Designed miniproteins, single chains, continued (5). Designs and how they scored, part 56

Each design is a single chain, and the fold is of that chain. pLDDT is the mean over its residues in the fold that is shown.

## One batch from the design tools (miniprotein)

Design m17923
Fold by ESMFold2-Fast:
Structure m17923 (fold): chain A 86 residues (1-86)
Amino acid sequence: SKEEEIREVVAYYEAHPAEFDALADAHLARLDAFVAQTGDPLAAQLRDTLRQTLAAIRAKDVATAVKLLEEGEEIAKKLGEKLRAA
């Protein structure tokens, strides 16, 4: 379940906060680069949703993180379909 996935990520953050932050920064940097190159509003939405998801994980707010993860997956699916069609 999404809740189990988020609980595992929260546990990883609690055990390895520096490694989590490094991975988070790397993912955000890749999305920032993609947004800068394309100007795609879906890419910008995905980046902003990831930023909010990471904040919820750091706050240990599992319910909010699950909702944001579900939102992010929908945005990522739409972006992937758009890129495949191009």
Scores: mean pLDDT 86

Design m17924
Fold by ESMFold2-Fast:
Structure m17924 (fold): chain A 78 residues (1-78)
Amino acid sequence: PTITEAPTSFKVGDVVLITGTNLNAPGTKVFIGDKEAEIVSATDTSVLVKVPEAEEGEHDIYVEANGKKSNTFKAKVE
């Protein structure tokens, strides 16, 4: 999986859009920091996720599929 665009800040419980490639493969997971985000909907090029409970501050956003990690985007949880 690859991320091309992600939000730079959000709050716990927000639904946020991540765009990229291979975002709906079987076994795909989205992480914000060390927490798995709930996938609300997914296509090959976009995924909507609900921001999990996390501490305020800077976290990495990334996608994993079948043991492979995407590039990372930095975002602030407010």
Scores: mean pLDDT 77

Design m17925
Fold by ESMFold2-Fast:
Structure m17925 (fold): chain A 65 residues (1-65)
Amino acid sequence: SRSAEQAKTEILALARQAGLEAEVEFEGNTVRVRYAPGDPDRDEAFRQKSLEIGKIFGFEVEIEE
């Protein structure tokens, strides 16, 4: 759906801005975000913003790795 495409685009843009390698995958109403953690402050900000994007677009967000 357009909402899923937009959510993925926004999360991937956040990853690029943070200098993170991330993968985004949709499973029904859930978006899974995988990334390699390394910087606690950066990783926390990315995680929080990804959760906010998921909420805005109506998806449950699972953060992995």
Scores: mean pLDDT 79

Design m17926
Fold by ESMFold2-Fast:
Structure m17926 (fold): chain A 86 residues (1-86)
Amino acid sequence: TPEQLQRILEQMDEMFKEMDVDGDGVITREELLEWLRKHRDLPEDPAKVEAGLDAALETFDLDGDGVITYEEFREVFLSAYEEITS
């Protein structure tokens, strides 16, 4: 529904702003790790943390440059919404 799409876009914008600590419009691996530390308890095993970051970056880093742009982040969320609603 339009209301569900609007909510997803608002949540996406909030998450991106929280992860984009310096406000440059790009999320680095380090900013993603800092956001996870701030908002969630991380596993005690550093290898599991690294594997989780690698999986997240693989999902959002569509061009393989090691950073997540706002456009890449938005496209992934919109794609997931379309998949669920089709």
Scores: mean pLDDT 68

Design m17927
Fold by ESMFold2-Fast:
Structure m17927 (fold): chain A 92 residues (1-92)
Amino acid sequence: AREAELEALAERLAATFRAMAAELEERGKLDRDGVLEALAEAAGVPVEELHRILNSPAPEGRRRYIEVLRRAVGADVSDEELLEAFRLLAAR
């Protein structure tokens, strides 16, 4: 079922972010800047590029940010599936 696939993706996202948060907390960098740097590294983009994406107007900025998130979690899924997985994660 599609719901099971989205739940599996949400669990992968949760596991990825939990691991990232644990490492940042150990380093005393569990703040916005630390999270952005870790996300940029996981996605293989410069942190300056991620800052530009976050300051870009919708819809282009949103599209680029979703692409960064997809790269960071290593998911070969659509933008809509990724957003739905984030909604499921946020509902927990």
Scores: mean pLDDT 69

Design m17928
Fold by ESMFold2-Fast:
Structure m17928 (fold): chain A 94 residues (1-94)
Amino acid sequence: MKIELSVETAELIRDYLLQEIRRALEEGDEETALALVEAARRLAEHMVSSGDPRLIEIVRELKRELERLLEEHRDRLSPEAYARFRELIEAMPV
């Protein structure tokens, strides 16, 4: 599916995903957190495939913030969940 996103919409979606992933991690809901990171990875693939440098920069910011959230909540995650989050983040383009 070809998704055409404005930069403003992409920033809002990024902020919303980061907020919901943080909430799921804080609640110990590993299943929801993993599903949201997978959604973020798929969104990032679409944004990078657009070739828009502003969307690519939003993906870089998203990846950096996800890496920070993962390390902040490392002690709250099972080793299996941590490995899967890491794998999904590393699979993001950029």
Scores: mean pLDDT 82

Design m17929
Fold by ESMFold2-Fast:
Structure m17929 (fold): chain A 68 residues (1-68)
Amino acid sequence: MAEELQERLTRELTAALEPLGARVLSVEVRILPDGSLEITVRVLPGSADIAAVFEAVARAVAAVREEA
């Protein structure tokens, strides 16, 4: 379910980004009528390294994908 995926992804992103000094502003997961998946994430990097933020996002997405 998109809502459960969104909640899990938000939790994983928050846990990964907070120690880096970044904040998750919004997470949106949509399953489109054609079956495609659209994921939109907005992050306030704050004092965090942008590369570290990107890596944390990639790892969170991978973790959610593995458990699906």
Scores: mean pLDDT 76

Design m17930
Fold by ESMFold2-Fast:
Structure m17930 (fold): chain A 69 residues (1-69)
Amino acid sequence: MEVLLEVRLAPGADISEVEELIKKYGGEIVDRRAGGQVLLARVPEDKVDEVIEALKKLPNVTSVRRVEP
């Protein structure tokens, strides 16, 4: 199954590093809001915790959370 994540970025952050990381884990960006400062991504459920921890390591990521369907 897939899990939906909300990723929030600092103002002026480059979204390319987040997109690349999500794709590396087999996920995809499905929506962009607030000029790319808020991203919605689908990721495989078996990798979701690893993706969240990897995203939190990025200096421009301010929060990551699971979104209820």
Scores: mean pLDDT 79

Design m17931
Fold by ESMFold2-Fast:
Structure m17931 (fold): chain A 60 residues (1-60)
Amino acid sequence: EEELRKLEAEGLFKFIQKLMEDPVEAIKTAEELNKELTKAREDIASRQKELQHLQDELAS
């Protein structure tokens, strides 16, 4: 986690290589995964927020 940016750079480099090899498929796969990831993040955030409110209510 400390060098997240370096890991991100390596991931981006590999992604760019995939784009050069098969750009259409790489982009399509990324879009599909991004949509699913976005929904998962929203669901997790919603659950976390509700849990926080419940915890705060009990603490008060």
Scores: mean pLDDT 72

Design m17932
Fold by ESMFold2-Fast:
Structure m17932 (fold): chain A 66 residues (1-66)
Amino acid sequence: KLSTEEIWALAERFADGDEALRLKIMTLLEDYNRGEVEVNGVTLDDAIAALELPEEKRAALRAELA
């Protein structure tokens, strides 16, 4: 389970100053913490893919959650 600080730090790091992307990443990580990502028929991989991050950043974010 991620802390609020960890969620903010990850969102800031992967968004590269894009406020809309930062909010999307925070929402994803909060949903992941609640176990909601898979409950609504969306896997963690599908949710990360929807962020429209470059391939290398998607892989890095996924690795942080492993």
Scores: mean pLDDT 74

Design m17933
Fold by ESMFold2-Fast:
Structure m17933 (fold): chain A 80 residues (1-80)
Amino acid sequence: MKEEADRLLKQAKEAIDAGDVETAVSLLIRASGLYDQAGEKTKAANLYTAAGLLAVSVSDENPELTEKVREEIRKVDAEL
């Protein structure tokens, strides 16, 4: 489960780098759910927040929000 969550997180980063924000949001939500099931509550919360910020960036076309999302994902990676 955690290994699958880590894989989804990697795919989410690739989607962000490719500019596919909708796919990245979906992948971050799925990874968050899997981390929550694995007992990784802090990682789950951080990724859920990242997904929310990224979804807002689609609506507002704000590149600063996308950079904040990358920062939150980087914090999760530091614990992996």
Scores: mean pLDDT 73

Design m17934
Fold by ESMFold2-Fast:
Structure m17934 (fold): chain A 93 residues (1-93)
Amino acid sequence: SIIEEIKEEIAKIVFYALRGDEEKAEEAYNKALSLLKSQKSLSKEEAEELLETIEAAKKFVEEYSKKYGKEEEKKKVLEKLDELEKLIKSKTK
């Protein structure tokens, strides 16, 4: 499923960015963007599933950055997740 691929790339953005691996985080982000842009539209169910994934990712990033002092990494991850969220909402009909 393309939705499962997008979810996997979102998880990779979080994992690599919090480790300071900006190159791999950017690669995962660009792949998620490409997969989303390749979709003509998203069903309400597909969009809801992806938005729930982003909300869970944001919550994890907030908790992790607070515990381990990763404020700069947090900022970069949240910017990427916010852009994906905007794109998902724009494709929902």
Scores: mean pLDDT 88

Design m17935
Fold by ESMFold2-Fast:
Structure m17935 (fold): chain A 68 residues (1-68)
Amino acid sequence: GAIDVSGKDVDEVVAQLAPGLISPNVEDRVRAVRNLGQLPASNPRVQALLEQALGDPDPRVRAAAREA
């Protein structure tokens, strides 16, 4: 996909998803990662958060990050 030069809409969505990525509930983290995977993979914040999710202690969250 195209590089998001402004990043504004992606940054807003990432800000909404970020609390879900550190939720104590595994299903909330899985959902947040799956939603993150719908964002442009060229965005450096999306890349960094997907890399973080690959290191999650729960295998379901790591699987969601790999699918993204």
Scores: mean pLDDT 76

Design m17936
Fold by ESMFold2-Fast:
Structure m17936 (fold): chain A 66 residues (1-66)
Amino acid sequence: MSAAERAIAEFAEAVREVLRSKGVPEEEAERIVAGVVATLRRALAAGIRQEVYFSELDKTVVLEPE
């Protein structure tokens, strides 16, 4: 698995954990995760770097275009 794919997977899991902590149902959480990941993949394909801090997890995920 590439470093970029691993970072995207880590981001997706962080989003799931935050949504689960807020009581969002699993089916709705998966729809939200899919939409956010799709938007993120488009931004990365356009050369836009992303840094996302998840305060609930005290975790920063950095996603860089190739």
Scores: mean pLDDT 78

Design m17937
Fold by ESMFold2-Fast:
Structure m17937 (fold): chain A 100 residues (1-100)
Amino acid sequence: GGSFQDVLDKLVEESKEAIREMAKKLGIPEEKVDELLEKSNKKEILLLGAVSEYLLEKGVKKEEALEIFEKIVNKDYSSLPPEVQELVNTFLETLRKAEA
C-alpha cells in the first residue's frame, strides 16, 4: 500500500489533468494553466480540479473560468459565484474532516 503522501500526489496529478481537460475544452491556453498551477499549492490544485469539473459541465466562457481560477489562487472566495462558493466550502469541510 502507498503512503498518505503517495495518495495525495496521485490526487494532485488527477486534479492537474482535470484542469487541463477543462482548459482544452474551453479554449484556455495550456501556458496560462501552467502559470496558475505554478502559483498554487497542493490544496489549491485539488480545489481547482474540483472546480474545473463543475465549470466544464456548465460550459462557462474561458474568460469566466480564468477569473474564477485567479480568485481561488488569491483566496478571494467571497467574490466567487454562489454555486462555486458552495463547492469551495464543501471541499474545505471535506479536507478538514480528512485531516482530523
Scores: mean pLDDT 78

Design m17938
Fold by ESMFold2-Fast:
Structure m17938 (fold): chain A 84 residues (1-84)
Amino acid sequence: AEELIKRAILLIKKAIEYIKNGDVETALRYLQEALELLRKAYEETGDENIKKAISLVEEAIRDLQNGNYEEAIKKLKEAIKLLK
């Protein structure tokens, strides 16, 4: 599970950089990959911090789709903190 979590954190960090550069489409792809990894990690561990991080990433995806980029970045940073 640790390797899945580390990979998810890296993908979320990449997504934040793509959002800042205006490439929302690429950011959304990285966040979808991060969600798949986090869901697998949650299935293996039952860790409530992973479950909360999944919810934050899902909310960030909705924020990006609605043009709320600053709120999306804030939620993604919170997800990273929960996963450390």
Scores: mean pLDDT 88

Design m17939
Fold by ESMFold2-Fast:
Structure m17939 (fold): chain A 75 residues (1-75)
Amino acid sequence: SSELEKLLEKLKELKKKSTGEKKHALDLVIQVIEYYQKTGDSKGAAEALRYIAEKLKEKYPELAKLAEEIAELIE
């Protein structure tokens, strides 16, 4: 999806401007999206994104919400 490609580039830009745990969390989300783009495994990628969202929801609620929205977009 063209929308997913634009979102991936925005996430990579945000990662470059981030530090510490937030940078690591963004990297995990990026890795799952790139996995989906290479394999076409929408179900596996969506499950991974939802798992990441569950782990992030208390400390990084905005990133957790974004991961859930991406999971819905690809599934």
Scores: mean pLDDT 85

Design m17940
Fold by ESMFold2-Fast:
Structure m17940 (fold): chain A 72 residues (1-72)
Amino acid sequence: MLDQLGQAVQRALDAIQQLEKSGKTDLAQKYYKQLHDLTTQGLDAIRAGDREKAQQYIQQINDLADQAEKEA
Protein backbone atom coordinates (compact mmCIF):
# COMPACT_ATOMS: atom_id res chain seq x y z
CA MET A 1 0.00 0.00 0.00
CA LEU A 2 2.65 2.57 0.96
CA ASP A 3 4.65 1.56 -2.17
CA GLN A 4 1.55 2.07 -4.34
CA LEU A 5 0.97 5.51 -2.79
CA GLY A 6 4.63 6.42 -3.41
CA GLN A 7 4.40 5.27 -7.05
CA ALA A 8 1.23 7.31 -7.65
CA VAL A 9 2.77 10.40 -6.01
CA GLN A 10 5.94 10.08 -8.13
CA ARG A 11 3.85 9.78 -11.32
CA ALA A 12 1.88 12.91 -10.39
CA LEU A 13 5.08 14.83 -9.50
CA ASP A 14 6.60 13.91 -12.89
CA ALA A 15 3.45 15.09 -14.72
CA ILE A 16 3.25 18.37 -12.75
CA GLN A 17 6.97 18.99 -13.41
CA GLN A 18 6.19 18.78 -17.16
CA LEU A 19 3.53 21.49 -16.67
CA GLU A 20 6.17 23.73 -15.03
CA LYS A 21 8.61 23.06 -17.91
CA SER A 22 5.81 24.08 -20.33
CA GLY A 23 5.44 27.45 -18.50
CA LYS A 24 2.09 26.50 -16.92
CA THR A 25 3.29 27.57 -13.48
CA ASP A 26 -0.11 28.58 -12.00
CA LEU A 27 -1.68 25.26 -13.03
CA ALA A 28 1.34 23.34 -11.67
CA GLN A 29 1.01 25.17 -8.31
CA LYS A 30 -2.71 24.24 -8.15
CA TYR A 31 -1.91 20.57 -8.85
CA TYR A 32 0.96 20.54 -6.30
CA LYS A 33 -1.51 21.73 -3.64
CA GLN A 34 -4.05 19.06 -4.65
CA LEU A 35 -1.32 16.38 -4.64
CA HIS A 36 -0.16 17.44 -1.16
CA ASP A 37 -3.72 17.28 0.22
CA LEU A 38 -4.40 13.86 -1.38
CA THR A 39 -1.03 12.46 -0.22
CA THR A 40 -1.68 13.60 3.38
CA GLN A 41 -5.14 11.96 3.35
CA GLY A 42 -3.72 8.78 1.79
CA LEU A 43 -1.02 8.52 4.46
CA ASP A 44 -3.63 9.11 7.20
CA ALA A 45 -5.78 6.30 5.74
CA ILE A 46 -2.77 3.92 5.64
CA ARG A 47 -1.88 4.76 9.27
CA ALA A 48 -5.52 4.13 10.29
CA GLY A 49 -5.47 0.75 8.49
CA ASP A 50 -8.28 1.90 6.17
CA ARG A 51 -7.24 0.06 3.00
CA GLU A 52 -10.37 1.06 1.04
CA LYS A 53 -9.85 4.80 1.69
CA ALA A 54 -6.12 4.45 1.00
CA GLN A 55 -6.88 2.84 -2.40
CA GLN A 56 -9.39 5.63 -3.14
CA TYR A 57 -6.77 8.34 -2.49
CA ILE A 58 -4.18 6.44 -4.57
CA GLN A 59 -6.72 6.38 -7.43
CA GLN A 60 -7.41 10.12 -7.01
CA ILE A 61 -3.65 10.82 -7.21
CA ASN A 62 -3.44 8.72 -10.41
CA ASP A 63 -6.42 10.67 -11.80
CA LEU A 64 -4.56 13.91 -10.99
CA ALA A 65 -1.51 12.56 -12.85
CA ASP A 66 -3.71 11.74 -15.88
CA GLN A 67 -5.16 15.27 -15.82
CA ALA A 68 -1.71 16.89 -15.52
CA GLU A 69 -0.41 14.76 -18.43
CA LYS A 70 -3.32 15.93 -20.63
CA GLU A 71 -2.60 19.59 -19.76
CA ALA A 72 1.14 19.35 -20.54
Scores: mean pLDDT 86

Design m17941
Fold by ESMFold2-Fast:
Structure m17941 (fold): chain A 80 residues (1-80)
Amino acid sequence: SIIDEIKKILEDKNLSKEERYLALTKAVRRLIDAIEAGEVDPDKVIEELKKYLENETDPERKAIIEGIIRLVEAVKKELA
């Protein structure tokens, strides 16, 4: 899933900060497109990311995950 791709990008120790930023941007864009197309349930995405956030200890990764959750919540509101 796109969420599993985002998790892998966040956890990939071989990516530079620039490579991670680009990969995350592309994955998040695809996630938004999939939600807008009705291919992915935004409520399931929010639930899965919140569970992932509860087990995250790195402050930078927490901030990124929280940012993605807020973005998905905003997209969901605009689609209502």
Scores: mean pLDDT 86

Design m17942
Fold by ESMFold2-Fast:
Structure m17942 (fold): chain A 81 residues (1-81)
Amino acid sequence: MVLDLSRFDLPEELRALLEELQRAILARDHAAFQRAVGRLLRSVSDPAVLAELGRAERALHEGDVDAALEHLERVAQLLSR
C-alpha cells in the first residue's frame, strides 16, 4: 500500500517530511525513518502526532508496513487543516 499524501492540505515542508517518512517505511530503512522524525519534531510538538509517530515506528520494527503507513496517514490527518 502507498499513501497518497497529496490528498492532505499540508504546508509543503511538512508534506516533504511525510513523503520522506513514507519512503523510509517502504524501504524498511529504520535509520532514515528516525532522521525524518527528528526533522519533523523541530516543527511539531503535538502529543497526538508524537503518539502516532511512535506507533508507526513500532509497526516498522515489527515489519508491518501497512500498519506503519496507517499511522503515518493519521499523522497527516492531524497536521492538515
Scores: mean pLDDT 84

Design m17943
Fold by ESMFold2-Fast:
Structure m17943 (fold): chain A 101 residues (1-101)
Amino acid sequence: MLSEEQINAARLAAERLESFKGVDLSDPKATAEVVLDLIEAARERGGFYKGDEVTDLIGVLLEGLGNDGSNIGLQMTVRTLAIRDDPGIRRMEEEARAVLG
């Protein structure tokens, strides 16, 4: 379980990303939209890099959501982003889109 200090650090880090501004990260649909935006941004950069701030930030935020019980399904996105697997990324994107309807 994340400490309050870790959650606060993740929130401050999220504010550095345009996609997180004004987003309610406790809402599964709002979170899915941000995850899709970050997947597209990472693709434009040439993929997901281990130790990349964007990938690490997604990891911390999705772990926080899991602790709150908000969206366990999107936690799989963290692992997919960390391993830089294009077929896995596509599947997680499809799962996030399913949350949006």
Scores: mean pLDDT 53

Design m17944
Fold by ESMFold2-Fast:
Structure m17944 (fold): chain A 69 residues (1-69)
Amino acid sequence: AAAEARRSIDRAYELAQKVPDPEKRERFLAAVDGLRQALDVFEANGDEVGARSIARTADELAREAEKLA
């Protein structure tokens, strides 16, 4: 779960960087950083359900960033 979530976060980060509006790009990058921090907490606590929810949220964030690229 944590490994899958990290891959989803990495994909969201790559797509966020391609958002041409600098203000929107910064907001997406901040959201990615928030997901990374939340995943670290879930992983430290062994929370597999939390890690899976981060993966889904990162995948949604990636789709929204891709629409703006």
Scores: mean pLDDT 82

Design m17945
Fold by ESMFold2-Fast:
Structure m17945 (fold): chain A 118 residues (1-118)
Amino acid sequence: MERLREALEKLREAVEKGDVELAEEALEEIREVVKENWEDEEKRKELIEVFLEAQTELAVKLLEAAVKKEPQEKLDRYTAAIEFLDAVIDSLRNNVSLEEFEERFEEAKRRLLEALRK
């Protein structure tokens, strides 16, 4: 799970900076880790826990940014990242097919990258 934590930290940095290229790199690493562990039920549970931890950290960052009255574009990026993680967590919890996961991941990725381009 260290590789996933590193990818999620890279995603957090990309969201904070509005770095689309860094976000694309992080998202591809996240996708690869999820796909590699897709058939292992115990590993999928570990992935859910790591994603929930990352989502909680992003929620804290969103609240801190709001309190500090940072630009709306930055708040929108954190919100989009939280929504991206929700989509991934829901896919892992609902035991969908890998093909359905990849379709949901592409849509969630598209929405996140659009938020970062604002």
Scores: mean pLDDT 87

Design m17946
Fold by ESMFold2-Fast:
Order: sequence, then C-alpha cells, then structure tokens
Structure m17946 (fold): chain A 103 residues (1-103)
Amino acid sequence: SDEVFEEILKLVEQGRLREAIDLLEEALKRAGEPRIPVVGVVDISKLSDRELAVVLLVMVELSSLFTEEQKEELKKLIKRLYGEEVVEEAEELIELTREVTSP
C-alpha cells in the first residue's frame, strides 16, 4: 500500500504522529495483520511526539505492509526530525517486542 506509506510520511512531516499511528493500525487491520504490541506502551494518548515517533518506527519495522526501502525512508525522516536517539530507542523496543511476542 504505497498510498498508505505516502500518507504516513506526510503526517510525520507535519508532526501528526498520532494520526500516522492510527492510519497504520487501520491499514494493518484491513490487511488482516494482528495489532503490534509495543513493549511498555499502554496508552498512546499520553505519549510525547518523540515517544510516538519511537512507537511508529517499531510498528512499521515489525509490519509486513512495507518494503525495506520504505522502512529505511521513514527511519531517515524520523532521525532528521527527532534525532538518532529516537532511532536507537526504537531498535531496542523492536528487539524487546520480538522477544515478548515470539513463541
């Protein structure tokens, strides 16, 4: 879904990270993919934009909806807007989430 990815990029560039996550969750549901549980995230309504950027990166990386090129493009955008530390935190949460969700 290239159209969904393009809209996510636009929302991220505009600082509309909650809407980007909502759009991704809708796209996952339409594709029949399970909701992606991000370790330590209970209520996204209480997260800062920086924390939402971490959550979005984790969800996109663990999703099968996007190409490796698209995942890298989003990672570069988030790194530009929020810094390297957000990408590093997302990579740690990706590993933790994989460990918790793996049988």
Scores: mean pLDDT 78

Design m17947
Fold by ESMFold2-Fast:
Structure m17947 (fold): chain A 89 residues (1-89)
Amino acid sequence: MLEEAEKIVEEAYKKYLPTILELGKAQGIPEKRAEFLAKSYGIGLAIKKFSKDKEVVEYLLEKLKELAIEAGENEKVVNEETEKELKKL
C-alpha cells in the first residue's frame, strides 16, 4: 500500500512538474517552490485514493509536512494544519 501511494506521488510529480515549472517561471515562483507544488499535488491524489487506509494517509501527511517545511513554509502553520488533518483519521 505505501509503495503504491509513493508511485502515485512520483507519477504525478513527473507528469505535472513541467507544467508547474513553466507557469511558475511566468509568475516568478522559485523552482524549489514549483517542485513542492508538484509533489504536494501527488500526495493529495494518493491521500484521496487511500483515504480509508489510516496508516497510508498518516504517512503521506507527515511526508507533506516535511516537504512543506523544506520548501520554506512556516513550520508552526504546517504543524498545526498537519495535526488538524491527523485528528480527522
Scores: mean pLDDT 80

Design m17948
Fold by ESMFold2-Fast:
Structure m17948 (fold): chain A 63 residues (1-63)
Amino acid sequence: SLDEQLEQIKKEKEELEKELEERLKRYKDDVSKYTAEVIRAIGKLFDLDKKEQELLKQKELLS
């Protein structure tokens, strides 16, 4: 279950990274509008990274 959770987090991170790339490409044309969307995606990636680190620590402690 921990390995399944880590794989799911990896997939979600990849999807958000693609979203960030697309939004940043359009950022120059409408900075104010896209800033909130970029911040949201960055925040989600940060949270997923933190959760991934916590799960990896739990996995190491269980082994």
Scores: mean pLDDT 83

Design m17949
Fold by ESMFold2-Fast:
Structure m17949 (fold): chain A 94 residues (1-94)
Amino acid sequence: KDVRIKLLHLSLKSLGINIPLDVLKKVAEYLEQGKEDEARKLLEENLTDMNIRRLAVLLKVDPNDKQAVIDALLRFIRDWLNDEISDWVKEVNK
């Protein structure tokens, strides 16, 4: 899981989405424990408007709906940890 989170951090950083590695690790830990509300609060506290906008583009969500962007990111992190998402990296490299 630690390697998966480090790869997610680097992938997001390459897209200009700068979320601290420690925040991503703690979000993954909360999701593993079923503490979705704690994971959501942590992301809300640590996401800049620029991160929200770039995440909205990546996740194909309305950038004006901050909660929808955070919900989509939580789902994306969960799917990433479950090895269900890989194709978005290929889409960005086009």
Scores: mean pLDDT 77

Design m17950
Fold by ESMFold2-Fast:
Structure m17950 (fold): chain A 70 residues (1-70)
Amino acid sequence: DKVAELDEKIEEYKKKQFENNKKITEVRRALAEGKLPVEEARELMQKYLDESVKNIKEIKKLEAERKALR
């Protein structure tokens, strides 16, 4: 079932995006509390933001493919 396969992939990327947003929030909190160096926080934020952009792009692509099957 192509629809079920796409739904599973979309949910997997949404889960990755949720975890990524959680990590970004944790980095921001640690930085605000002085528990993380500014340079390290910047590198981690950039990494997670880049991953977020890739995840969002893939979700949109998969959602468009799923919509085309209707």
Scores: mean pLDDT 83

Design m17951
Fold by ESMFold2-Fast:
Structure m17951 (fold): chain A 85 residues (1-85)
Amino acid sequence: SHMKERIDFINKIVELKKNNDEEGLQKLKDEYLAKMTPQEQLSYKAGEAQAAGDEETALRYKLEILKLNPDVPEEMIKIVEEKLS
């Protein structure tokens, strides 16, 4: 499952950060990002920020994902923007 692969990727990033494995982290990021769509790259960055406890950065990436979806209501976008102010 693509979703499972994404969750496994985020968990592995968290593990590599905990172990201070900078080379492994950079290699994993480069390989995985190269396979991602723009929406998937933003989702990955949001997940990484959320795992780091950076709620504001996570919300900013989530806002960009919402803007890429034409079916997302403008009101939903405004709610996320207000949380960032």
Scores: mean pLDDT 76

Design m17952
Fold by ESMFold2-Fast:
Order: C-alpha cells, then structure tokens, then sequence
Structure m17952 (fold): chain A 77 residues (1-77)
C-alpha cells in the first residue's frame, strides 16, 4: 500500500532528523542548544504522527518501533 510506504519513509526521515538535531545540540553553544532541542522535538512530534498513521494502516509493528525510537531520542534531550 502506497500510503504505508510513504508513512514508513516519513517516520524514518523524522527519526533521522531528530537524532541529527539531538547530536547537534550536544556540540553547540547554550543558545544554539535550545534552538536544536526545539527542532528535535518538532521532528519527534512528526515521527509520532506518522507512527499513528502506520497503526491506522495496519502496520502496528513498524509503528511501535518508531514510537520506541522517538521515546529513546526524547530521553536524550
């Protein structure tokens, strides 16, 4: 199903983006850290939204994996 494939790709992209911003925040000045933490939170939110779409499409296993990854990344903020 095209929608499920798109949701999987968008979720993966959001997780990658969140990880990138978390790592960037760790290497940045205090003022830049706040900016990158906010970008990471926005990416986590998008990942969660795509995971919920995946559940609606019947891909609960991938949805749960994405939600677990988002939770781990959020814990690093």
Amino acid sequence: MEEAERARREAGRAITEATYYVNLAKKSTPEEQEKYRNKAKEAIKRAVEHAERLRQLGDEETANAVLDAAKRIEKEL
Scores: mean pLDDT 86

Design m17953
Fold by ESMFold2-Fast:
Structure m17953 (fold): chain A 85 residues (1-85)
Amino acid sequence: DLEEQREGLEKSFESLTRAAEEGNFEGVRKGLEEAEKALPTLPKELLPVVAEGLRRVSRASRRSGDLDTARRAERLARRAEELYR
């Protein structure tokens, strides 16, 4: 069910955004690794949700001072946007 998958992704990225805000960058990086592995297997309709979630994680990471994690999340967001066609 695409709606259940969308809700699950939104909650996952909300959790990663909180981790970034809390300075738990090890947790964020593990979550980004899972997102990267899942990206080629996701339904096309879910890619915009993933891109928006990753951009949120990137902004939170930048605000919390981890620029490397922020840049990685930005790259994955762009990749998700490129896959959405």
Scores: mean pLDDT 85

Design m17954
Fold by ESMFold2-Fast:
Structure m17954 (fold): chain A 67 residues (1-67)
Amino acid sequence: AGREAMAKLVEASTTDDKVAELYIEIGEEVKNKNFDAEKTLERLKEYFSDETAEAVVKLVEEITKEL
């Protein structure tokens, strides 16, 4: 019980930090016009569910098309 709760908390904290770093990288890739949806989806799936990762990629693609 305690180990699972601690693992989830550490994962959430680590995920938050790594997700912030990933979003900065995605922002740079979008600015440089070298955004890769497949690679970004693969990276996001390390931290999020498939549904959440897909939703984030779709949102970034829409923003990229409007730029």
Scores: mean pLDDT 69

Design m17955
Fold by ESMFold2-Fast:
Structure m17955 (fold): chain A 71 residues (1-71)
Amino acid sequence: MEEGERVLRNIRATLAQAKAFIAAGDLAKGENLIKLAEELVRLAVEKGLITPEQAEALRAEIAALRAALAA
């Protein structure tokens, strides 16, 4: 459970950094951090470190940031 909580914290921190770079106009860094967050969610799901509900919430946040990049 501690490992899953640490992974969730790391993914959320990565998404917060992505959002900050996008807001600052650094879309390339923002996209790289979104890709990193996508990979971290995938690995966490494969290893059973997060619940399906947690993965769904994180993927929703990633989708929102992807939409912001496309706009």
Scores: mean pLDDT 83

Design m17956
Fold by ESMFold2-Fast:
Structure m17956 (fold): chain A 73 residues (1-73)
Amino acid sequence: MEEASAEELEKARKELEEIVKKNNLYDEKAAGEALAREKAARAGVTLTEEQLEDAGLQRAAAAYYKEKNPNAG
């Protein structure tokens, strides 16, 4: 498996952030960040701000795509 370049990862992050902004998914993003922080705290791990942001964006993206394709779970 080829790893994505830093530029590709940044572009993907920006794309997800735009989805959050355009579809007003800030609550889902915040919920994802809170869950990631809580899980990390229980495991005795400190997440970086980037890792928390990515967790929030992933949750928001999942909510967005589920609403666009409800049959996909």
Scores: mean pLDDT 75

Design m17957
Fold by ESMFold2-Fast:
Structure m17957 (fold): chain A 83 residues (1-83)
Amino acid sequence: AREAHVQALLDAAREGARRLGLSDAEIDEIVNAIRRTVEVEGVPLLSAEAMDPAGVPVPVLLPASLRSEEEIAAASARNRAAV
């Protein structure tokens, strides 16, 4: 279901932000922003992890409303390989 997929993406984003050292309040704000984006645009694509200049993994989120599940999987695999 779309909702289960969204929850998995939100869990991954929350964990990535936690690794970056963001506070619980900052993480909740990011998660709420993602939820609003999903409500408007559909399912976002969590493109796995990107690295900042310090080498810390940061989740990158792309709108998935116009993408197939295959494209989502391919983008996530590519981002995992890049990190």
Scores: mean pLDDT 54

